# Designs tried in a protein design run: designed miniproteins, single chains. Part 79

Each design is a single chain, and the fold is of that chain. pLDDT is the mean over its residues in the fold that is shown.

## One batch from the design tools (miniprotein)

Design m2750
Fold by ESMFold2-Fast:
Structure m2750 (fold): chain A 92 residues (1-92)
Amino acid sequence: SMNDRILEALERTKEIALEELEKGKSADEVYETVVREMRELYEKGEISEEALTIAMIFAQEIKELLEKGKSKEEVEKFAEEAIRRARESLER
């Protein structure tokens, strides 16, 4: 469903961001990698424009947390909570 695809896009955004952080990438590099990979999925028709937009907003929020000096663990907790809230909102 559209809701499942949005949740999958958010989960994938989290996974890409955490993987890049584990590699020691900067906030800018993490954001650029997420945007690039999500855009490629959109161009292949695997995600909707809505899912791409939501993923880009989520990536921007993660970037802002990193720029504020938040740790990888704090970013992971933020992302997990945001996805839980999104799931609850979409399934109601």
Scores: mean pLDDT 84

Design m2751
Fold by ESMFold2-Fast:
Structure m2751 (fold): chain A 79 residues (1-79)
Amino acid sequence: SLEEQRERLHRAYRRRLERLVETAKIDPDKVIEALKKNAEYFEKRGHKKLAEENRVMIEAVENGDIDAAAERLTEIHLD
């Protein structure tokens, strides 16, 4: 079902974001810079969803709100 697919995607994104945020603790500025470059790369090529995904990941690294970021990434994917 769509509900089961949404739950699986949300759980997968939560796990990815938890690993990203933990890794970013070593050098958050470098991680944010890499994500910004990825967002700009995708934006220039018209890959708007991929650019937005990278921006959501930046927000997760900056504020640590994994739940909000996972929900947003799930919505972008299912669009």
Scores: mean pLDDT 87

Design m2752
Fold by ESMFold2-Fast:
Structure m2752 (fold): chain A 81 residues (1-81)
Amino acid sequence: GGTVRALYHTQEAARAIKAGDVEKALEHALEAYQIAKENPKDKTALNYALRAVRLVLKADPGNEKARQAYEELEKILKELE
């Protein structure tokens, strides 16, 4: 369940970035982030969320919400090795 939903939001974030809609990309990236947090043992969901957040940070490097989500996802992933 979590993996498929995280993939959906990651794909939607990528589509939003291609369309120039960084705010919509951020919304989808944060949804993927929440799904990954609710499923912290799902490494695939965590990696999809990281990809979505990185897409936002590439378009807007100063985005504090995306940076905070990235840091938290990296911490969770390190705890899983």
Scores: mean pLDDT 88

Design m2753
Fold by ESMFold2-Fast:
Structure m2753 (fold): chain A 87 residues (1-87)
Amino acid sequence: MKPVAEVQAELALAEQYLALAEKYLKQGDLEKAREYLEKAREALARARALLEANKDSLTPEQVAELQARIDELEKRIAALEEELKKA
């Protein structure tokens, strides 16, 4: 698989896990909300590692786009962590 597709797949997985964590938080299932938040963090960590390992194989535009998505997901994870602490 091309490196950009691997990073995008991990980012999509992190987005999916964040959506599930938000869903379970709204349902009052704090245990599952925390479980999916942790899975989102792991997927994001893999996306970051893949981007770093493959920077030389990517265009500057691809690196900037993927980095922006990583930064946005880090903010979303931090926001959801704060919501879970208040629950």
Scores: mean pLDDT 85

Design m2754
Fold by ESMFold2-Fast:
Structure m2754 (fold): chain A 64 residues (1-64)
Amino acid sequence: MVAFINKHKEDVTFLDAEGRPYTYKDLKLETLKLLNKAGQASLETRDSKAFLEKLKELIEEYEK
């Protein structure tokens, strides 16, 4: 996922009045949220639950 975001960074044109670091941060957060939602929808394995919990913590850290 990080590689995906890094690639998007150079292609993204979301800078308006120096919104560069803000946009990059938002993109990363959106990706993490998407992963969390997908995990919640299809989680059934014990490993999936543990992974989902870890993702949730990461998202909260990033959001604050």
Scores: mean pLDDT 53

Design m2755
Fold by ESMFold2-Fast:
Structure m2755 (fold): chain A 59 residues (1-59)
Amino acid sequence: GPVLTPEQIEQLQLAGVVLLEQLDLPQAVADRFREALKSTDANVLTQTLAVLKLLKEQQ
């Protein structure tokens, strides 16, 4: 896909943090997602967001 700008990476990181805060996950699992959301790799962030969105749908 297209290369993301640093600003777009930051927006994805923020969106992921917001999604993670809306989920009642065990601390160890939440910490793993927080670590992934610190990545500047667009693929890592996109995959992490996809998983968090899927978990949110499983309410």
Scores: mean pLDDT 81

Design m2756
Fold by ESMFold2-Fast:
Structure m2756 (fold): chain A 90 residues (1-90)
Amino acid sequence: SADVETFKKAMGKILEAVKYLLEGKEELAKKYFEEALSLIKDPKQKEILQKLIDYILKALEYLKKGDFKKMKEYNEKAIEYGKQLKALAE
């Protein structure tokens, strides 16, 4: 399973990906998401990280549409999966 150090590195890549998405650098963001996924070897942790990424992307999609209610709902789901991933690393 991914330890706390690996989890921190993966989350660092996710934060960098989100930064690039907000800057409109979609291809660079995709590379950082792929790097985060490559750091996680445990299948269950990888599935949780994939769901985290999917909900981040959905939140951003609704942000671009001006649907702040759905953006918040998907962002809250992403936060929940992040907490689950952290708990499994600890």
Scores: mean pLDDT 85

Design m2757
Fold by ESMFold2-Fast:
Structure m2757 (fold): chain A 101 residues (1-101)
Amino acid sequence: AEEAAEYAEKAGEYANKAAKEAGKAGDGTGATAAGIGGAGAYFGAELARRGGSPEEAARSAEGAANSAKGAAERSGSEKAKEYAEKAEEYAEKAKEAAKEA
């Protein structure tokens, strides 16, 4: 459960970094969407830590990763793409950790 929460939090962190780089490249809509996804991942992680479902933390991390990928694709920012890839990696780790819980 804690591992799923930690990985979801990391996915949210990288989604927010992708949002910031997309915003710098001029994609305000993608930046907003990725930022919302990142916030969701943090919320999912907090719920899992408080005895909630690790599966919900994993789903929120997946949402954050998908939003970050969209922002990276729209903005064309290489840094946003790199951060979106990291968000996807941590979302997969959150999903695996949730299955072990």
Scores: mean pLDDT 78

Design m2758
Fold by ESMFold2-Fast:
Structure m2758 (fold): chain A 89 residues (1-89)
Amino acid sequence: GMSIAVKKATAGQTTTVTVRLPASLAAEVLIRTYVYSKATGELHLQSEEVVAASSITDRDEATGQLVFTGSAKNDEDSGAVLLVARPLR
């Protein structure tokens, strides 16, 4: 499965977005960060990274899920920043 998190951006500012991942994630996850342009209606891939589950130290206390935080800058008001997390193995 994929985990997706979205947060509304403020123009010219770095937006921090958190995504929750399964507590059972044992290997690696592919994290893609997108910026949504309201003017064009398009998603632009800003970064792609492979993150080891062992490097994710933040946990949701209620669910035990891993919490990953990413950041991106969007130059548009009412744009968005999206994190898409896909387990690799």
Scores: mean pLDDT 77

Design m2759
Fold by ESMFold2-Fast:
Structure m2759 (fold): chain A 75 residues (1-75)
Amino acid sequence: MARALLVFEEPVPLSVLYEALDGLGKEHGLDLRRLSATRFLLSADSEESLEAALRVLEEHLRARGIRFRVERLPA
């Protein structure tokens, strides 16, 4: 499994992240866990699935003016 920590500058509703990932969840084995108001753990079944999810999140959140950084985690 591939994992990344999403770190936001401001609180983000979980629903916004789920909207961005709609259509990818089951196909890519995606799991999203809230760790705090600004920190989320994103897991995927493969590196390719994780990269696809991060790309979709970046595009969706950038369109909404939401800033975040990604920290890649060991498997």
Scores: mean pLDDT 76

Design m2760
Fold by ESMFold2-Fast:
Structure m2760 (fold): chain A 56 residues (1-56)
Amino acid sequence: SAEAERARRLAIMRRSLAEMDQLEEEAIKNGVSRDEYYARLGELQIQLQEEIRREG
């Protein structure tokens, strides 16, 4: 159903957002460079896009 598909996509997005939030918190705590932070963020964004594309 459309509701089930939407629920799966929302679950993927929420998990990804939680991972991104954790990454930001870790970067702040450890003084990670902006370049390193964006490189790691980019990897998470690619993973999110791939998972959503696979579901959709």
Scores: mean pLDDT 81

Design m2761
Fold by ESMFold2-Fast:
Structure m2761 (fold): chain A 119 residues (1-119)
Amino acid sequence: KSPLQQQAITLAEEVKAFLEELAKMSPGNLLVRELLERVESMIEYLKQNEFPQSIMEQILTTLQSAVEHFKRAREHHRLYRATGDEKLRQEAELHLDQALYETGKAYKLIREAKKKLQD
């Protein structure tokens, strides 16, 4: 695999770990469970296929952003628990929403790239 593809796999595994944490905290959240399944599929696609560098660069950038937003969401939520500051809770929710959106975007990109390889 290319170095970019290996980096994308590593970032996707980090996203998977964040989603597994969220799924344990909120077992009834169907969106988190669906995204977890999608991320698992994305990791499998990345391991089994070779994708163009331009697609890998776009996916890597999107996954890097997703990981950063997950980390910021966790830190803001941690600070909210320590302080009770409602602004920190709101900021954590905004970062989480962005991370989930970017995770879905990365999955869509890899899924469409996978289809083009088969067509």
Scores: mean pLDDT 87

Design m2762
Fold by ESMFold2-Fast:
Structure m2762 (fold): chain A 85 residues (1-85)
Amino acid sequence: SPQQQFDQLLSQLGGLIDQILDTYRLGLSQNLDPQEVIKKLNDLLERLTQTLDQAAALDPSRREWLDGVRKDVEERVEKIKKDLS
């Protein structure tokens, strides 16, 4: 159902956010090369944006909320990238 698909996408969004935070923690501990960390963060952000667009297509009434989530995550990733550079 559309609701089950939406809930699955929200679960995927949560997983992507967890991966972004995990990637940041590894970067801070210097377990990964900073350039590889930035590359992975950019890839995760692209996947997150795609998943948000898919969720908005399934439930357009939540588009404004989903756009807010995207903006918040994009701002957090930019701060993380500055901390790693």
Scores: mean pLDDT 84

Design m2763
Fold by ESMFold2-Fast:
Structure m2763 (fold): chain A 94 residues (1-94)
Amino acid sequence: AARREKERALLEAITDALVELMRERGAPEQAERFRAIMERLIDLILNSDDEEALLEAEEAARPELQALLEEAGVTPEELRRAGERLKPLIEEAS
């Protein structure tokens, strides 16, 4: 499988987990905005070979993604636990 396909699958899994958590907290509007930003980043990963442009896009999106998570009541500990559940997918990418 291509590296970009594995990266897409991982990012989509993370996005889905966080979107579901946000919706459970009663923040569907924040969940939809978060998904839209993540989908844009995933598209950039699939369509760009420029690693610097990818890093710049991630850095630009980071404050907005963090604000949406905070508005939805997602704590740093919950975000870390979601990431831990996805470790097997990260290992499979190696």
Scores: mean pLDDT 73

Design m2764
Fold by ESMFold2-Fast:
Structure m2764 (fold): chain A 109 residues (1-109)
Amino acid sequence: EPPATLELADAASLRARLGDPEEAIRALEEEAARGERLAATEGVIVLRGPRPSADDDPREVEARGREAVLRQLAALLDAPVPPPEDADAALLEHIRRLMAAGRRLVLLL
């Protein structure tokens, strides 16, 4: 199922489409706090992406999120951070290894 291609012309158009950016930020902070409570639950690993800004390009937010997750997974496994061309394969392998070890993962992007 191909995702709908969203064309972002400028920051003003993005702000209009997101509504109130302060309310969006508050909702993200509430979900982050919920993630911290989940991290206190035994057997759960919480992986976090960087906090997005209302002026950020969604593609850059996604790319930074993937890099943050890879860095956290590499640290958990005491492994080197993979080069960008191998990032997707390395991410899937790291997730597979942690799941095979009986760990539950929660991803907060």
Scores: mean pLDDT 59

Design m2765
Fold by ESMFold2-Fast:
Structure m2765 (fold): chain A 60 residues (1-60)
Amino acid sequence: MNELLLLKALAANDPSLLLPLSEEELEEAMNSLAKSLGEVAGATFIHDAKKLRQQALELL
């Protein structure tokens, strides 16, 4: 569920979708999805997800 929400947030480029998730839940979702995407795509995904998470924190 958290992984799907993170994917939706990235696809929509909407950091507000990440607000219901704790920092720990976001980190776990990022790590899980990065592993499933493969090495190169996973690294890019982590970078984009961390950037979006920083934007979500600015909304708090």
Scores: mean pLDDT 76

Design m2766
Fold by ESMFold2-Fast:
Structure m2766 (fold): chain A 80 residues (1-80)
Amino acid sequence: SAAEREEMVRVLQGLVGVSRERAERIVELLDRATGGGATVELVAKVGYVLGQPDASAEKLSRETGLPLSTAREILRIAGR
């Protein structure tokens, strides 16, 4: 839903400090990577990892189960 997507964007902004535009791109990428199965829980987990000083694609992939290539693209969008 639009409300759930808005919550996903807000969670990423709060945890990572990224712009709205970058948060929306990350949510869209997660939605594509999960075949439309992106959840607020998954987004919060992504944001938590990205918000850490030692954020890495390997850690993001391990914590979320996302492919390493997807994790790398998320870090690129987030400017990490």
Scores: mean pLDDT 87

Design m2767
Fold by ESMFold2-Fast:
Structure m2767 (fold): chain A 109 residues (1-109)
Amino acid sequence: MEKNIELMKEAVVKAVERLAPEIKEEAEKLLDEGIKNKDTAAGLAEVLLLTLEALGAREETLEALRRAVEEQLDGTEVEELLETYDKEIVERIEKALKEAYEEIKKKVE
């Protein structure tokens, strides 16, 4: 039950631990709160914002994400927008999340 949400949570937490281990506990708490409130998208957005801040993203990148969340932009539009400011940081997050997801996915088979 909710295997997809659990797998996503484990992958996100593992990616955060690799990128910024100091914020892992806060990120897990934010994601758990989002899941509990049945607003996983909001939880993911808060974790992404926290991770961008921890990696030293520019204020323009953080403001762009806050605006995209308010405007309910799709994931592709958000990714393209954020890459216009901090492409290297966004690519690092995407790579870490993809690698974490693949590792967690193999364990649940």
Scores: mean pLDDT 75

Design m2768
Fold by ESMFold2-Fast:
Structure m2768 (fold): chain A 82 residues (1-82)
Amino acid sequence: DVAQQIGDEVKKTLLEAGVPEETAQLFADLVKKLLEQIIRAGKDVEAAVKQIKEELKKVAELAKKMTPEEREKWLAELQKVV
C-alpha cells in the first residue's frame, strides 16, 4: 500500500530529525489519509508523493533547527490540523 509506505517514510524521516514519536506518528497518519483520498479521487499519486517528499525534507531540516519553544508552538499547530 503506497499510502502506508509513504506514511512510514514520513515517520522515519521526522524521527531522524528529532521530532517526538507521537508528533511524527500524527504527521504520518495525516499523510497516509491524504494519499488514500488522492488515490480514491483518481488523482496523480506519483506527483503527490514527490511533492510530499520534497516538503518533508524542508520540514525536517527546520525542525532540527527549532528551539524548544518554537517546536512546542509548531506541534500545537500540527495538532489543530490532525
Scores: mean pLDDT 73

Design m2769
Fold by ESMFold2-Fast:
Structure m2769 (fold): chain A 89 residues (1-89)
Amino acid sequence: SMEALENDPDLGLALIELALAVTVVSLFGKPPELVEQAREDAERLVKIVAENTGIEVKSVEVRLEGDTVTARAETNAGIVGASVSLKTG
């Protein structure tokens, strides 16, 4: 039912993580000038998911550092993130 979906923070966190993963993949190999636009787009999408799943979003960050793209969201239900790197340690 819709009531179960609206009150499922685990599902909400999974959907937020998926949105961050899509953001990270979309920035792979792209110039740093696109990072802020991608952060704004990710923040809007994350807030839509959060509003529909009963989650409060505290912050959304997207960073490009060398060969690594990282996206992270801090919420009242937990912290989720995604990253892609050309170098594996």
Scores: mean pLDDT 76

Design m2770
Fold by ESMFold2-Fast:
Structure m2770 (fold): chain A 62 residues (1-62)
Amino acid sequence: KLAELVARIRALGAKIRSGESGVAEGAEANRLANELRELLSAEKGREVSPAELGATIQALAA
């Protein structure tokens, strides 16, 4: 599940870097962020902050 999510985040990052950034890419980013938030919250046993979530997404997309 996590590996699949990471692959999707990287694929979206590649599209954005190529200039293919639009409404569909924004919607996909929101879906991936929500899935990652839920997974991280479950693993950490607490809600993750928006800043922590954003930092994790940036690290995974690199």
Scores: mean pLDDT 72

Design m2771
Fold by ESMFold2-Fast:
Structure m2771 (fold): chain A 61 residues (1-61)
Amino acid sequence: RTRDQIILDTLIRLHEELPLEERGKANLELQKVIERNKDADNSSLEKALTEEANKLIEEVK
C-alpha cells in the first residue's frame, strides 16, 4: 500500500463523512498533517491521518 493510497483512502472517508461545506477545511487540515509527516513512514502517516480524520468528523456531529 503506497503513501498516495493512504492519503486517498483518508480523503474518500472524509468526502463520505463530512458535508460539502466542511471539505475545504478538511483538505487544508489534511495537507498540514501530510506536511508534518513528510519524512514519516507509511504506518505513522496513516495513524496521523486517521487521528485527524476522526477529529474532523467528530467536530461536525
Scores: mean pLDDT 78

Design m2772
Fold by ESMFold2-Fast:
Structure m2772 (fold): chain A 64 residues (1-64)
Amino acid sequence: ELPELARRLVEEAEKAKTPMDAASIQLGVATLLAAAKSAGDNEEARAFQEALDRVQKIVDELEK
């Protein structure tokens, strides 16, 4: 299921101990979001957008 992949990427970001590690996962999620948008898959794009928003918050928290 597409939401399961999005969830796994967020879980991997939550394991990151440095902003750089989390940013690497963020780039991966952003790439998947761009691919879903290009394919016109609105459901997949939404799942990856929500994952990207969550990973961005993790990056921001680690940069404190």
Scores: mean pLDDT 77

Design m2773
Fold by ESMFold2-Fast:
Structure m2773 (fold): chain A 95 residues (1-95)
Amino acid sequence: MVRVEREAAGWQRDPETDQLLAVGYAGVTVDGESAAAVVEIRLDAQGNVVGEGLTVSPGTPEELVERARALAEEGAAQLQAGRPFQPYHSETVTE
């Protein structure tokens, strides 16, 4: 049985509103079946949280949702501190 775990974090700026979007992703594929969670945190120009979004594939474990949220929250914290961060990605394969 092959398990592939993927994580990613990134951010974007809306040029019209100056809002920032922090995104966290966590996914897993086991024997061709995939589950993933995406958490988005939107900040205004002052660094206040003005929105959150959660997109989850059917059958996604809560642990992946929590991981995606942790990545998005860390990204939002960096943006609030005035530190745009480098996009992050990681892949782990377990046989």
Scores: mean pLDDT 79

Design m2774
Fold by ESMFold2-Fast:
Structure m2774 (fold): chain A 117 residues (1-117)
Amino acid sequence: MKSLYEKWIEKQLEKIKAETDPQKIIDLLRDLVYKLSIRVLIEISLAKDPNFSEEERQLFKDSALEIIDLGLKLLEEVRKYVENDPRLTEEQKKEILSVIDDAIAALEEYRKLVENV
């Protein structure tokens, strides 16, 4: 059974693959990364909360890492899709790929934040 997060990510991937407007693709990617970032930061905050047991804090860290991994997998799928989309110009591809690269870098920085908890 897929989690609600996995189902939501799959729906976001479907929306991005269906979109042909480069600006709308960028907007969808930014909204996705923003929502993932908020959730990861909440999980990191909970992992630092001394009112939780060590076991409970570990579950919040594991949850943050799962969200990061799901986000990175989606971004790599979108990258491959964009690179091979004949409807996009080379300049439009470069712009979208730059947004994807920035998003991947941000999620990798969040991974480091989780590791330092």
Scores: mean pLDDT 85

Design m2775
Fold by ESMFold2-Fast:
Structure m2775 (fold): chain A 70 residues (1-70)
Amino acid sequence: LSEEQERDILAALAEMVKALAERIKTPENQEIVDEAIKLADEASEYFRRGELEKGVELLKKAIDLLNKAK
């Protein structure tokens, strides 16, 4: 994969994580889910800048929060 393709794929993954977060959102877990969405948005911005390591770190943190929201 080229860096351009890798960035596009990672940005798409961040958007999918945000979409999943919105689907599992309840009044009870809203605070944690909103935090995960913020982290996924920030990850997407890092991917657009080519900062893949930082983006992946933030995206992993977002996924961890969503796992805790169960």
Scores: mean pLDDT 81

Design m2776
Fold by ESMFold2-Fast:
Order: C-alpha cells, then sequence, then structure tokens
Structure m2776 (fold): chain A 86 residues (1-86)
C-alpha cells in the first residue's frame, strides 16, 4: 500500500518491500536515512528532485505492481526534499 512505500524513509522498518526498495536504490537498510539521501541527492543534483521521486515510484511499481496515490507521491517528494535539502 501507499503506507508501505513510505516505510522506505524509516530505516528501522522491517517491511520487506521497503527493505528491497532501499537495497535497489543503493541505500543501506540499517543506516540513517538523512545521511543516505543527502549523499544520493548530492550525487543526483544534475537530474533533480523529480527524477529521484520517479525512480522510487518506478521501483515500487516493479516490485509490487502498485502505483501510489498523488497524495503519497507528494509526501515522498517532501521527504526526499527534506532529507536531501534540495
Amino acid sequence: SDEDLLKIFDTKSKDPIAQKLRVILGLPSDVDLKDNFIFRTATSRAVGLDATVEAIINEYYRLTGKKPSEETKEEIREKVKEAGRV
């Protein structure tokens, strides 16, 4: 569900889909999220915030066959923005 997708921002979550998404996106499952997203956002500055959000959503769809709501997509955008300070 959309709630499960948002668990990627909780590094202590034991949700298996969130764990798989973190691994696929190159984020260590047990490391602080802000540190990981700051590094990833710095690396991805040329492609921007929207591309990072789209990558998260596309991998979730690949793993689950589900697309998040527009409200959840905006929440993901805000969490990536806050963590990456873009």
Scores: mean pLDDT 63

Design m2777
Fold by ESMFold2-Fast:
Structure m2777 (fold): chain A 75 residues (1-75)
Amino acid sequence: MEGLEILASLSPKFAEVLAKASEEQIEKFLETAKKARENGLPDDISGKKYAAKYADILEGKFLDEKNATENAVKL
């Protein structure tokens, strides 16, 4: 849960989406975020920019993709 508060502080959009997100969405998001970190971040993605992309993932823009984490990291 602590990481979610940091993302919310970096992106107001993430904070709004997080407040409306279900527990299931949060769990799926955390699993996706862990895999993204394990695979490393692209050199073009800063922490703040990554927080904004995480807001899009939490909203479901990338949730319908089986490998949403891999696609986000490779961008």
Scores: mean pLDDT 58

Design m2778
Fold by ESMFold2-Fast:
Structure m2778 (fold): chain A 66 residues (1-66)
Amino acid sequence: SSRVKKIVNEKLKGDKSIEELIKEYEQKVKDLQKQVDSARGVDIFGKGSQLNLYKQLLDEVKKKSK
């Protein structure tokens, strides 16, 4: 959780709006989900890990929007 918070805080310091960041991460999650659903063998682990990270980043940004 602290790692995810640090990443989100660093991105917000880069002049991106919270709203813009939410849209960007939602698109990444959707794209990665499709890739995971289509992946086979060891590729599932790499893409699944990335998907989990972006889901956590999205949740953290959403918490900051409220």
Scores: mean pLDDT 76

Design m2779
Fold by ESMFold2-Fast:
Structure m2779 (fold): chain A 98 residues (1-98)
Amino acid sequence: SLSLVEQIERLLEAFGIAPNARDADGIPYVLLVSHPLLLSASDQEIVDFVEFLKEKGINPLEKDKNGVPILDTFLSLLPELPESKKQLLREEAERLFG
């Protein structure tokens, strides 16, 4: 099977979405398309995902139009994601962008 990052890249290409494109609320589409894939992701795939965001110039710690970090808004859309994986996403985002 494809890696998490390879699956995300293929979804972005299939939808004709640039990796750094954002929705009407300022949330990067790369986060939105990764949503269902992150539920089954390993810890290493989560690390690789945050490194992929840095490669594409997407800072998940950047604040949205309401002054909320984009990562917090994104994680609020993932109530089914285990807290340990949410914490890993926060830690890796702070390691690379903090």
Scores: mean pLDDT 82

Design m2780
Fold by ESMFold2-Fast:
Structure m2780 (fold): chain A 118 residues (1-118)
Amino acid sequence: SSSIKKEIEKLEKKREELEKKLKENPDDKEIKRKLMVTYLQLGQLYLDMKDYEEAIKYYKEALKLAEELGDTSGIGISYLLLGQAYLGLGDEEKAKKYFEKAIKLGPKQVQRAAQRYL
């Protein structure tokens, strides 16, 4: 929709600004956290549009930042959302692997959500 496209454009500009700031300050945890959240938000909009390949791209970038931050919630959410996106693509084997990672590494709320897909 036109509304989703406008939100994507806004978040892509925010992503570009945060990526530029992170290149200037590569160890800045606050910039990494903001960029991780921005990637998750972009991935969710692409998932809602059924653009699963673009959603996967953003969720993988969010996962990298979550791992660098040691953010257990971010790691778990990223794996859960990767599972959902791969399920949308029809890749049931990759989806299962990511849901199992969300159960192993995520907080209890993420574990419960991922278990519903197995």
Scores: mean pLDDT 91

Design m2781
Fold by ESMFold2-Fast:
Structure m2781 (fold): chain A 68 residues (1-68)
Amino acid sequence: SMEEEARERAEKAAAGVAQLTLEDEATGRAFARHVVAETERELGPEVGRLTAEMLERGFAAARAQKAA
């Protein structure tokens, strides 16, 4: 399904995004944008949108953890 494909893409990217964000948040966000753009190019705009939503939830969770 599109949701499963998006989740797999987001999960694979999550570790890289997290590592880059630890050093520089802008670099982490740039990598996340790259992953979304590649996903849209290969799998279409709906899968790209779902991947972007999943990565954004990851950023939100990381900010919440740091604030706690």
Scores: mean pLDDT 78

Design m2782
Fold by ESMFold2-Fast:
Structure m2782 (fold): chain A 75 residues (1-75)
Amino acid sequence: SDQQLRDLMTRAGLSPEQVDLAVQLQQAIQQGDAQQAEKTARQLSTALGLSPQDQQDFSQFAKQLAQQKKQGIQP
């Protein structure tokens, strides 16, 4: 469940803001919302302190996963 995922991430040391972004990213991917997945992944990777290159790669990967989910392809 979303609550179990939130609890796990909190125990792993993520901030409440990082947990919220991670849950939003999961929801965007599951809904096949590629635009929202890309934006949320960029925000999450920035909050995690990733390099600009890693932020770009992560946001593009999240966008691809959402697109695949929308097309009925298993991510």
Scores: mean pLDDT 82

Design m2783
Fold by ESMFold2-Fast:
Structure m2783 (fold): chain A 85 residues (1-85)
Amino acid sequence: SMEEKIKILKENIEVLLAMMRKRMLQLSETHSKEEVEEEMEKMKEQGLINVRNMAKLYGLSEEKTEEILAEYERKWEEMKKEILE
C-alpha cells in the first residue's frame, strides 16, 4: 500500500540521517567548524536528491514528496544544531 511505502521511505530516511550524523561527528574531531558546516550543507543537498528520487520510485504525489522533504530538512537542522553547538 502507499502507507507502507511511505513508512519504509521514512525508515530509510532515519537510517540515512544516522549515517550522516556519524560522518559529521567524525569530521568534527579533525576539521574546523567552518569545514564541518560546508560538508554538512553538501550532505544535506545530496540527501534531498536521494529522498526525492526514492519518493519518485515509490510513486508518491508531489504534495506528499514535499511533506517528506520538509520533515527531512527539519530533522537535518536539529542534527546540525546538536553537532555544531
Scores: mean pLDDT 85

